# Designs tried in a protein design run: designed miniproteins, single chains, continued (3). Part 18

Each design is a single chain, and the fold is of that chain. pLDDT is the mean over its residues in the fold that is shown.

## One batch from the design tools (miniprotein)

Design m8593
Fold by ESMFold2-Fast:
Structure m8593 (fold): chain A 85 residues (1-85)
Amino acid sequence: SAARDALPADRRARVEKLAQDAVNQVIEQYNLDEDQRSKLKNALPEIIDAALTAYHNALRQGLSDEEALNVALQAARDKALELIK
């Protein structure tokens, strides 16, 4: 995606880890079954892309790195919840 290509590698890796951690938190918090867990694991690239896009857009709007990471975390959670419906 354009957001992935625009971000420095260190920031990209941080957001990717955040998105992975967010997926694991959603699995635990909502006590997801095996089918839902499988859907989220298979959709991890889409969840990461949503988080990277949100992070990149937040930085472009002038938010701090910490604020942009919080926006990315919310985007990852929202995408994960959308995908298990």
Scores: mean pLDDT 84

Design m8594
Fold by ESMFold2-Fast:
Structure m8594 (fold): chain A 91 residues (1-91)
Amino acid sequence: SEEAKEHLEIALKNAKAAIKFAELGLYGLAVHALDEAIESAKKAEKEVPEETKKAIEYLQKGKEAARAGDAEKAIEYAKKAMESLEKALEK
């Protein structure tokens, strides 16, 4: 649906923001952006479960990395989440 697509697009936008914040060492903002991405992705999970669930797992791992101050891991997991979100949008 268009509504699920909007939620996935918001999740993707927030995952991109988290990468930029992590690159700048702004870990609190990266965590916040990842939380926003998780909440938006959860709203699409019922309609697009497979790829959305994978994205949520990667976003959660990225959030834990960002909380630990691990920019490399936070960026890696956020990028993997973006790949899963983009696959969810292709349906």
Scores: mean pLDDT 88

Design m8595
Fold by ESMFold2-Fast:
Structure m8595 (fold): chain A 111 residues (1-111)
Amino acid sequence: SEKLREEVLKKIKEEIEKLLEKDKSFTEEEKKKTLEILEKQWNGEEVSDEELAKYSDETLKKITKIQQIAVLMSVANLKEEEAEEIVTNGDAEKLQEISEKNKELIEKLEE
């Protein structure tokens, strides 16, 4: 199960890197800092309010959207277009279904 967790996190990181590269509004410094912050969060390390305050509200919203799209692509094996539609339209019911199916799959893999 630890190996599966590592593979999923690696896939999420790769998808985030691809999505950040496509968004020309991010600087190279912002891309690097975004990945650094996300890796800290994945390792259970605290991200300071000061580190987050360096980003504009608009940039933080973009980062959140990219992270959600990358998670859906990696965990639910959705195409980028499908994941973006779910995140953009705020389909909470579909997000909940995907989350529940993923939880059920993880529980079966813990045997």
Scores: mean pLDDT 71

Design m8596
Fold by ESMFold2-Fast:
Structure m8596 (fold): chain A 79 residues (1-79)
Amino acid sequence: VIPALAKLLKSKSPAVRKAAVLALGKIDDERAVKPLEEAIQKFGKDPAVQAALLEIASTSKNPAIQEIAKKALEKVLDE
């Protein structure tokens, strides 16, 4: 499931990227960390991705995913 979601994170559609970020945030698995970091580096300024990151920062039960989402949102606010 995670490799398929990682491909969706690279989608040209903001709606598809948002859905993939939300789905990865619901999966309590550290293998989701690297695909999320790559998506944040590439699409971190995309409002759809930012909305999904805000949601998973508060809803994810995986500490690594939660911290990545929080750091991505902080970087946007500082820039």
Scores: mean pLDDT 73

Design m8597
Fold by ESMFold2-Fast:
Structure m8597 (fold): chain A 62 residues (1-62)
Amino acid sequence: GHEEEELRRKAREYLREAVRYFNEGDLTKAGLHLQKAADLSRKVEGPEGARRVGEEFIRRTN
């Protein structure tokens, strides 16, 4: 539904910001944004959503 799509969009935005802050060396902001992305993805897809966010973060920072 549209609410789930909004949560997925917000999760992607937080993940992009987490990667950006990580690349800038701001590990505190990176962690906070990563946690928010994982929390939003967990609301849509449960623990698997949070796991995918973590995997995507690792992929984008290596």
Scores: mean pLDDT 88

Design m8598
Fold by ESMFold2-Fast:
Structure m8598 (fold): chain A 97 residues (1-97)
Amino acid sequence: MKKEELIEKMRKSKDFKEQAKIFNELYDYLLEEKDPIEAFAETVVLLVKYASDEFVEWFLEQLDEEIRKIVEEMRKNGDFEKARKKLIEYLKQKRKE
């Protein structure tokens, strides 16, 4: 599955269930091409850019507080690259194991 095709479907879809399915497909695709941290951060940025506000709000409820704060800042300021870097830093810290 191609990333661009999934982004286009997400942008056009207003159906919550369809957007959730597309999110999973995009994340799985990126996991095969990138490391898990980079894949997750990129998927979150793409979701905020292209998914419906309703889906993004539901998604935020599934995340821990630190990730939620980064996503909320990204939505307010539109600084997607800064948010992507913050997500990567947080996920690396969480991966302390």
Scores: mean pLDDT 76

Design m8599
Fold by ESMFold2-Fast:
Structure m8599 (fold): chain A 75 residues (1-75)
Amino acid sequence: MKPIDFDLVKERTERAIERYLAAGDREGLLRLFKSDLEVYKDNEEVIDFILELAKRYLSPEDYEEVKKYAEELRK
């Protein structure tokens, strides 16, 4: 597999989050986090980073939804 450029993944994910936040699209933001978790499910470092961003940008309730989704993908 090609190595994952973690810094590039961080930059792209943060820019996507900012776009959804600027649009007020809470459902789109939740879909973004869930989709990224599915794409990077085999990379624990990226998953941990996505969950850290979710905790920062989402409400506690939405963060728990994203966290549960990540835990289900790890099973």
Scores: mean pLDDT 77

Design m8600
Fold by ESMFold2-Fast:
Structure m8600 (fold): chain A 82 residues (1-82)
Amino acid sequence: GLIEKLKELKKKAEEAKTAEEAYDVTKEIAKLGVEHGLMSVEKAIGIILRSLGYVLDGDAEGAKKLAVETAEELIKRAKEKK
């Protein structure tokens, strides 16, 4: 299900070794959020651009934190069904 996919992506984000790996996971999370109506396209673009900023800065921890927090927010929204 959707929550299981988001939990898998959260784990992939936590296991990412580089900002680029975390960025790729963030793109998957944002796409899933838009596809399931949990996130607007505008918000998804904003999150992807913030993650790209961490890649350009070489900040793996910042990129990972953003990916994990985004997955957690979508898990919360999916459970609320509102």
Scores: mean pLDDT 86

Design m8601
Fold by ESMFold2-Fast:
Structure m8601 (fold): chain A 87 residues (1-87)
Amino acid sequence: SKLDELLAKFEALLKQLKALYEAGKLTEDQVLTIIRIAIQEIVDEFKDDPEALKKALERIVELVKELLPQLTEEVERYAKELFEKAL
């Protein structure tokens, strides 16, 4: 599905951002900014599908917990705000 494709792309992005952050090429704030843009694009794509948005939100938070756990609270807050505005 398009949701699965976008979530796979998001996971690949998180892995790339983790590598760049650990290499000192990106700051934590730069990583968070890129993640926020990616989340906004996913929410915008599924704004008319609350069921898909809920699944996307849950998976986005899980992926961030696994790959960039230090950003989990900020990402969860941002994703929730975007989801609530889309509904």
Scores: mean pLDDT 85

Design m8602
Fold by ESMFold2-Fast:
Structure m8602 (fold): chain A 81 residues (1-81)
Amino acid sequence: MSDEERVELYIGLAAAEVYKETGDRALAEEIRRRALEAARQAREAGHSLEDVLTAAFDTIAAAYEEATGRRLEIRIHKPAP
């Protein structure tokens, strides 16, 4: 799996969590678009994969708080080594 595919997968999972929490598909889709754009800008700036993911997740959290007034609790399990 490419780094780009991994970023898209994690953003997709986070957007799915937004949809589960809110029931609002349009909101989840908008947050996904903003996160993908943030990731694209970070990649074009030459940032690492970890920094790209951080930028995407920060964008998701900020957009969710803006839309709902609540903090986003993302429970994505990091695979144990």
Scores: mean pLDDT 77

Design m8603
Fold by ESMFold2-Fast:
Structure m8603 (fold): chain A 88 residues (1-88)
Amino acid sequence: GEETLELLKKQAEKAIEEGNLEEAYELTRKIIELAELYVELGDIELAKKAIEVAKELVEKLREAGAPEEKIRELEEKIKKVEEKVKKA
């Protein structure tokens, strides 16, 4: 749950700091998938928290120079999960 989300966030932030943007992208994608799982499980508050973490990581990836195409892919995935949260 929350501990897993915090660990993934720290790993993604470390990957960005080390210049490993591909690893940070994959970790951010996993956090978005985790948010989708929380929606399916009915844990809407934890899903919202995971979405906010993913948004913070997307901004950090953009600042670190990640490709705009990859940023757009993450933003579209986040938007789809936000739509599921609104319907739940």
Scores: mean pLDDT 86

Design m8604
Fold by ESMFold2-Fast:
Structure m8604 (fold): chain A 99 residues (1-99)
Amino acid sequence: LLDQALRAIDQGDLDTALQLGIDLIRQGDYQSAVRVFQRIIDRDPNNYRAYTNLGIALIYLGRYQDAIRYAQRSLDIDPNNTIARGVLNGARSRLRDPR
């Protein structure tokens, strides 16, 4: 999946790369998912979906401060993004009461 996602990004197919990044999260490969979403953001800095999914992957990695930063960026681009709002609230809750 990672090699396929990176190839899709190089070809400008960011929608396919985004879906493959989500598939990496489903497989539990959160580090590869982070890499894919960061590469999408490098190509399209206004891709709020990439920021949202990057935040999700970062929560699974326990990187809550980074997840907050990217979820906030997603909301700056699309304030009505309920998924990014969920990521932001989830990461903030983990920082207040880490378990």
Scores: mean pLDDT 86

Design m8605
Fold by ESMFold2-Fast:
Structure m8605 (fold): chain A 81 residues (1-81)
Amino acid sequence: GEEKAKKAEEAAKKGDGKEAGRYASEGGYLAALEGDAESGEKAGKAGTEGAKNSPEQAVEATGGSLAGIGGAIEGALRRGE
């Protein structure tokens, strides 16, 4: 999860919303599996930044942001149980 979240952040900084969305989605999925809410939150934020920096790819970046947020929620629930 953490490695994919970092790659999403790097893609967002480069203005590559499509790659940011892809890595954010992968990071969110892994965060859910690993119970790592922090990595899911980072992935979600990276997807949001990708959408801001690449408006033409905002749909794909936003999809990644939502997946990251979902992974953060699932990770937090696993830690709470």
Scores: mean pLDDT 76

Design m8606
Fold by ESMFold2-Fast:
Structure m8606 (fold): chain A 70 residues (1-70)
Amino acid sequence: SALLEKVRAAAEALPLSPEERAAIERAIALAEELAKLADDEEKLAAFYEAHREEYEAALAAFRLLLEKLA
């Protein structure tokens, strides 16, 4: 969670559009839910299957954040 808090702070400091900021916030929320399931392989697999599009969107949002930080 400390890492995700730093990611959120970095996003807040950047000149992002409302849409970009919303996408990054959704990605952070997904990562926080995954962290809660990290010790349960079956729950992680079920969560991935249920949220496949959200995983792809989260990866795109984090790539965008990295590009803005560079």
Scores: mean pLDDT 78

Design m8607
Fold by ESMFold2-Fast:
Structure m8607 (fold): chain A 76 residues (1-76)
Amino acid sequence: MEEELERLGEVAVRIARYLAAHPGKAFTVDELAEALGVPKELVQRAVDFLVSGGALVRNADGSYTAAPGVAEALAP
């Protein structure tokens, strides 16, 4: 459980930074899993965690974008 939580945190940061590097673009769980080389199940858990924390927005089509202001803080 603790190792899964650590991995979720790492994947969540990678997702947030990836979205920050692509401002104004929406990504599905499948697209993020392929782009980051992470299992789809971990991406789904990480995006759910980020949405609950207000870091990501889930769009009506099921894609995700960075929340306003968060993308700037996480940009490379």
Scores: mean pLDDT 74

Design m8608
Fold by ESMFold2-Fast:
Structure m8608 (fold): chain A 87 residues (1-87)
Amino acid sequence: SEAEKEAEELIKEIEELIKEIKEKAKSLSEENKKTLEAIVKRLEELKKKLKETVENGSEEEVKEEIEYAKELVEILKENFEKLVKLS
């Protein structure tokens, strides 16, 4: 379905963001590394829930989870970018 394809694309975007955060974290202070680790944990939890919803949920539930995930990814990405800019 189109919703499943959109979810797969979003999962790839989340995986790429996690990789970027982990790479940037290497050059930051220990305090900032901990903040980025919290963001990574939330992204990994989001990815897991999105996968579980695609596998077990209705089409409506998948669409709702995609919308929620997109909003949360934007928030977490903004937090990451702000932290890197201030570092």
Scores: mean pLDDT 86

Design m8609
Fold by ESMFold2-Fast:
Structure m8609 (fold): chain A 86 residues (1-86)
Amino acid sequence: DLAALAEGLRRTAEEVAASGEPVGPELAEALRELADALAAGDREAALEAFERLLELAVRYAVSQGFDEAEVRAAAEALLEKFRARL
């Protein structure tokens, strides 16, 4: 149920925005964009929103000391799995 998934993502965005983390507002916006695209059934918009979400996750992980090449490889794998399920 894409509507239920979209609502879950919006709820997560609210929690992330309230977290006080520096990346919180930007991550919350990306989660809301993904939720809206999924609710609309817009595959291209959902892919673009998910790519933005992954880029934020990569930047955050690298800032925490994770290796950029390993994190980017993991993000690419997640993007391909997401694309295959749309």
Scores: mean pLDDT 81

Design m8610
Fold by ESMFold2-Fast:
Structure m8610 (fold): chain A 102 residues (1-102)
Amino acid sequence: MALEDVENALKIPDPLVRQFMFELIVRDYVNRGEYEEAIEALKAILKLEKDPVGQGRYYEKIGEIYEKAGKTEEASKWYQLAADYYRKAGNTEKADELEKKA
């Protein structure tokens, strides 16, 4: 998938439609083994996310992609960030699970 698809998805005014399109874009990049592109797409949507739960979810997905890429130290750092954001959102159980992956 081209970087142009990420730019087009960022222009979608409906937040739910935008999130859905980003999930499709990220999945396509991951399925093609284009992990760096998938991570950059997640970082782009993350800049628009204001909800701590949503932020935690995107940090978690970035960690999962680094793990799939064999970058375990990087994955650990992103899981730690995800845990911090889930904890801020009051989801302590999810935060504790992510800290164990870090």
Scores: mean pLDDT 80

Design m8611
Fold by ESMFold2-Fast:
Structure m8611 (fold): chain A 74 residues (1-74)
Amino acid sequence: DMKDHDLASEAGLEGYEGSLRGEVTPEQKEAQEKHRKTAEELLKQGLLSERQAESMTLSGPAIYAAKKKMDELS
């Protein structure tokens, strides 16, 4: 049952839920900044496409914010 399988990823869901409440940990924020910086360097060197660089740094709330920005542009 997918319900039972979902319990194993519930720990990840709890972290995501905290982010939705605006309770992003300093460690998560720092990690995301490092990933963003690395992706930007790789993008500048032409080793990654713009889409791939975004995927590396965006997750959950960040992806949602990016989509909302695109919708506002439209």
Scores: mean pLDDT 54

Design m8612
Fold by ESMFold2-Fast:
Structure m8612 (fold): chain A 75 residues (1-75)
Amino acid sequence: AAEESAKLQERIRELEKQAVEALNAADYGTAAKTYAEISELYRKLAELDPANRELYLQKAEQYQALSDLFAKLAA
């Protein structure tokens, strides 16, 4: 539903801000976790809006790659 999609979009915006704050603090572990959460929310958007599924799955893949990168930097 449009309301559910709007809530997910707002949560993604909040998480993107949190990820930037974590990176500014050199907290790569928190940034990695936050990008993984954004990736999962884009996968949920893909299920709710099949017309835009490919776009949302591409975004999910991009954020998962960022999560993997920063997890490696945190190790």
Scores: mean pLDDT 88

Design m8613
Fold by ESMFold2-Fast:
Structure m8613 (fold): chain A 63 residues (1-63)
Amino acid sequence: MDEVLAMARAMLDSGAGATVELPEDVPLSPEAARALADAVLRHGTRIVGSETARRAAEEAVRA
């Protein structure tokens, strides 16, 4: 649970644009989705592997 959130926050802190591979079965909390959205907005992070995670981050950006 906190693993995805911690990863997203570490990416925000590092300032490095990266590709994140997430399996479709990853349990994604709303907090993790928003942190991923912030990484996408600030550093151009790309999410691959999980359509659920990619859509959740895109929704968080729009919301």
Scores: mean pLDDT 71

Design m8614
Fold by ESMFold2-Fast:
Structure m8614 (fold): chain A 76 residues (1-76)
Amino acid sequence: QEELQKKLEKAEIAARIQELLEEKGAQTVTEIANALGLPRSTVSRILNEMEELGIVKKFKRNGKTYYRLAHMPEPA
């Protein structure tokens, strides 16, 4: 039950991250964590899983790491 609950919680957070990125565009882990009120470590872990699934893309710009939805264009 705990394991299933944690998996559902991750799915909910992943959905919220997708909504945030669709609304605001590419964001850093810190910006996503602040917007959702979650620990940076939690957001980072979920973003890594989403990247492995091809839902988000990671890229570096001006020394910072950003995440964007795979179907959204990279910011100019």
Scores: mean pLDDT 77

Design m8615
Fold by ESMFold2-Fast:
Structure m8615 (fold): chain A 62 residues (1-62)
Amino acid sequence: LAEAYLRIRRRLAELGVEDPSLLAGPGAPALLAELGFRSRRELAEALGVSPAQLSAFLRAIT
């Protein structure tokens, strides 16, 4: 779990997202659009994780 979370954090930093908690907040749709994604599901696919794993990560950091 911790290893997967570090991988997600590093991949998000590579995309320019230094604060992943923004993806759990009300500004998430605008940030996703800026990154070129239509949904958190597409972001999860780009990060190489399941949507459930990304959701678990975002819950853990908020």
Scores: mean pLDDT 78

Design m8616
Fold by ESMFold2-Fast:
Structure m8616 (fold): chain A 65 residues (1-65)
Amino acid sequence: MSEEELLNEVAEAFILMAAGIGKATGDREGAKRLIERIYQRAVEMGADPERLAATRAEALAWLDA
C-alpha cells in the first residue's frame, strides 16, 4: 500500500467514525467540525481531495438523516 493510499483509507475511516459518533451521541455539530478538521488535515498531508470529499459528503448526509 502506498503512503497516499494508506492516508486515504485512514482518513475515510476517521470521517465515517466521526459521523457514527455524532449519530450515537446526537452531537451533529461537533461531528461536522471533526469531519471537516479530518478532511483538511488529510488533504494537507497529501490525501486525494476528491476521494475524501465523496466520503465527507456521504458522512454528512448520513449525519443529517
Scores: mean pLDDT 85

Design m8617
Fold by ESMFold2-Fast:
Structure m8617 (fold): chain A 95 residues (1-95)
Amino acid sequence: EIDGYIESLKKAADTAIEELRRLGHPELVEEVKKIYDEAISKLKELQARAAATPDPAERQRLVDEARNIFGEASTKLQELVDKARAEEAARRAAA
């Protein structure tokens, strides 16, 4: 269900922001917000389309599209966190 992806993406973005702040990369928070805003806009559009259709096949296609959008956004958020962790590890090794 698309509502589940919207809720999960909000939690993923909140977690990424907290982790990036903990890692000393507040500048990457803006990138997280950009990824989140773009994905949530698309998910809300799909949610509205799913609510408007009585066709189960159309609803399933919209859910599948929402899953793909959620997956791509989640991957991008994880990549930002992983990059920040790698940068901090490199800085500690150089100190």
Scores: mean pLDDT 84

Design m8618
Fold by ESMFold2-Fast:
Structure m8618 (fold): chain A 78 residues (1-78)
Amino acid sequence: MTPEQRELRQKAANYYAAGGILLAAAEMTGSVEAARQAIDLFEKAIEYAKEAGDSEGVKIATKGLERARALLDELQAR
């Protein structure tokens, strides 16, 4: 793995972790803004994972994105 690929994987992991934290906050508090922020963070995690060639990272981040989008839809239907 090149240093560039390692940095991209680290960025993907950092964005994924941040997305997970905001998703958990949105689930706990019902915050639409936290759910939207989680979506943005998971989308960034997917982009960096794709650039790094990390197919498993893309898969994991995509599942996070799907959960965040589903939660946002539920919160907006209130």
Scores: mean pLDDT 87

Design m8619
Fold by ESMFold2-Fast:
Structure m8619 (fold): chain A 86 residues (1-86)
Amino acid sequence: MLEEIQAAIEEVAAAASEEQRRAVLAKVAEAARAFAAGDVEAAQAALAEAVDLLIEAARAAGLSEEVLEALRRAKPLGQEAIRAAA
């Protein structure tokens, strides 16, 4: 499962436009700043938005439903990881 999610993220990153990559990185940076500030809920929300942007980029690039499913699974796993690390 984790390897499938990693592979999906790498495939999206390779197919995504520079604008799409910048949008995802901006949300990842927002999540990291919120986490560093102790705002776990804001960090989880920003991570969820980053995953949603990855799903949109994957869909726009015509990537497989298998990739989309792996990305959808990444959202709850990432949010739980943030909670566990806090």
Scores: mean pLDDT 81

Design m8620
Fold by ESMFold2-Fast:
Structure m8620 (fold): chain A 81 residues (1-81)
Amino acid sequence: METEIGAKLLGLSKEEVKELEEKYGGKVRVEPSALSDTSLRLHLLVEKVVDGKVEKTLVKEKVLEGESTEEYVKKVEEMAA
């Protein structure tokens, strides 16, 4: 859910997400990191478990500013309710 919103903001279709999961052998995740009150960095990662260890491969990143950050937060909150 949250991952789908972040992937769309990073310019990825559902098909491209599936291709990345198959290519890297894991699950696509989007990790937000606050840079300021109005700025958010999104990391698109593929997570897999190898020998009980979580391995993360960074595929893409994007910084959201102002209204784009507010739009993302609102959509994530609406999906959590």
Scores: mean pLDDT 73

Design m8621
Fold by ESMFold2-Fast:
Structure m8621 (fold): chain A 85 residues (1-85)
Amino acid sequence: EERQKKAVEFAKKAAERIVELTKNQSDEVAVNLVRQFLDYIKRLMEELNLTDEQKEEVIAFLRELAKRLPPAVQAVIDEGIAELK
């Protein structure tokens, strides 16, 4: 469905924006922003009934994104990914 494809692309763009916003922030602020973002993604995946393949695409993107963030933020993303499954 067109909405699902737009949602996946939106999630990827929003994730890149979150990385930009967290670059010069404290770990505490970065963790808080990422938690809010992961809650949003979880709701989006549930509301739009993403396919298992689309969910895996979003999760894979989040894992790659985590590698570019501080260890404290990586841990939050790993926890969030577990909740998305």
Scores: mean pLDDT 76

Design m8622
Fold by ESMFold2-Fast:
Structure m8622 (fold): chain A 93 residues (1-93)
Amino acid sequence: DRLERLRKRVEEAQKELEKKFEEWMKENPGYGKEYMLEFWEKVTGLPREELRKLAENPDDREGHLELVIKLVEKLGKGTAEEVRELVEAEEAE
């Protein structure tokens, strides 16, 4: 149904992120926390300090939601409204 389609779009966004990370690693070999933050900064456009805070606070629901929204929008897999609708539906279930 409609919510299943939204979930599939989010899954597609995750798969595209994995592919972008693999491509980025091929061009920029490395590993570790700072290396990962550099990748996320490049993909999301969010400041590295904000990404570091999110990585250190997994319970920050608002920050993680904003991150997911930016990723889905930048990958062309959905809008902020669609992501919020999916989250609200999952919280209501």
Scores: mean pLDDT 72

Design m8623
Fold by ESMFold2-Fast:
Formats: structure tokens, C-alpha cells, sequence
Structure m8623 (fold): chain A 93 residues (1-93)
């Protein structure tokens, strides 16, 4: 799956470049996106992800691909797993 490859790229980037606090911030956004049934809330969360990711210096292509993944409710399970993995990385730092 292309979405799974993008999620792995995000995990590798975040482990190298994000602090524990920043990993928790990313995880909270992705968890909320995974658990919302509201399309407008999902769009707000995608924008919050973009703003945080740009502040962290994440590559623009990775940001754009992740925003597309967040906006698609079929990716809920992937986003939940990704949030859990980001928390695991944060706790090991």
C-alpha cells in the first residue's frame, strides 16, 4: 500500500528529527484524525498536521502525502497504528 509506505517514511523521519514532545504532538493529531467521524474536524486536523510538520522542517512532499492520508477516512486504522508507533518512539527517547 502506498499509504503504508508514506507512514513508514513519516516514522523514520520523525524518529531522526522530532523531539519526544513533538512526537506526542504528532501522535495526538493523528489519533484525533483516526477517531473522528466529522469531515470538518478531519480537515482541521489535517491543517494542524501541516502547520506542525512545516514548523518541524518535514519535507513538503511527505507533508502533502500525509495530509491526503489524514483526509481519507479509509486510513483510520493506519493512522491509529501510526499514532501508537510515534508514542512508542517518544517514550524510548
Amino acid sequence: SEAKKVAEELLEWAEKHASSEELYELAIILYNAATTDNEKARKVLAEKFRELAERLGMPQELIDKMVEIILDPSNRELLLELAERLIEIAEEK
Scores: mean pLDDT 89

Design m8624
Fold by ESMFold2-Fast:
Structure m8624 (fold): chain A 75 residues (1-75)
Amino acid sequence: SLVEEAKKKVENAKTIEEILDILKELMKNMPGDRKIVNILTAAALRVIGYGIEGNVEEAKKVALEALEEIKKILS
């Protein structure tokens, strides 16, 4: 699953930029689903916010929560 692969990548991400790239790649692979795109966009904005604070741990949590929400929509 694209979402499960993205979750593993986020768990292993070391930087805010890596988290954002993972969310961007997933969004690119899900064009046409507005709910999923909106969730990923909102998550990316929150990740950027935590990035300004230097808080990679909270950025990862936000990304993982968004990916779990997307998984529920796809089920």
Scores: mean pLDDT 84

Design m8625
Fold by ESMFold2-Fast:
Structure m8625 (fold): chain A 72 residues (1-72)
Amino acid sequence: MQAQIDRLVADDRVQAIIGRVRIDARRRGMSRDQVVAELARRLRQNNIMPDVTPAQARQIIDRTDARIAAAA
């Protein structure tokens, strides 16, 4: 489980999807829960993680945010 989340956070395709979701969230005023749900939906649609749960999508975005904060 942990190793799967770490691999997804390192995946350029996943980072591109997260970037697009963040742009859409900013434009539409989406809540954190809506962002998590949208990320999960796009991961399923792109066949990256068809079995993704909202909890796993939240972990992916939280870890991405932590990496961005550490790099700033």
Scores: mean pLDDT 80

Design m8626
Fold by ESMFold2-Fast:
Structure m8626 (fold): chain A 64 residues (1-64)
Amino acid sequence: SENEIRNTIQQFAEENGVTDPTLIENAFQFALSRVLVFGVPIEKAVELAVDVLKLDIEAQRRRE
């Protein structure tokens, strides 16, 4: 469900000190689109969204 995806991404963000609501929402929308548009299982979609969030955090860290 959408709540399951949102809660898992929110928990990961909190565990990694991510408080930017835009990054969290982008990760959620990415996971949701993978499930609804591409038929990816929820568990795999969340895994992919978490990987994207990690890359976004690293990119922000590199930019001054």
Scores: mean pLDDT 77

Design m8627
Fold by ESMFold2-Fast:
Structure m8627 (fold): chain A 100 residues (1-100)
Amino acid sequence: SDEEFLKEIEKRIAEHEKNRQKLIEKGYSPEFIDEVDEGILDLALATLKVIAKNLKDNPEKQKRYEKIIEAIEKETDPVKRRKALLALFQDKFDLAEKIL
């Protein structure tokens, strides 16, 4: 279910935040950790854009996919961006749109 999916993702985000704090305690800069995380998100978005281009035979799905990608790129909340991006990878379009 969408509720179970969101709960699992929220748990993973919380675990990531704990790991981030441990890295800071070890002397890694918060800025460096955030830059690496953003680079991984950019790579994921680039992958989704390639998937969207390959949906030429389903123009309605392609258009919806592209609109959600644009909304993720405009989203400034990193938690919402991650949740919506992961929902889109699972073809959960309604959930991704609701998160954004």
Scores: mean pLDDT 80

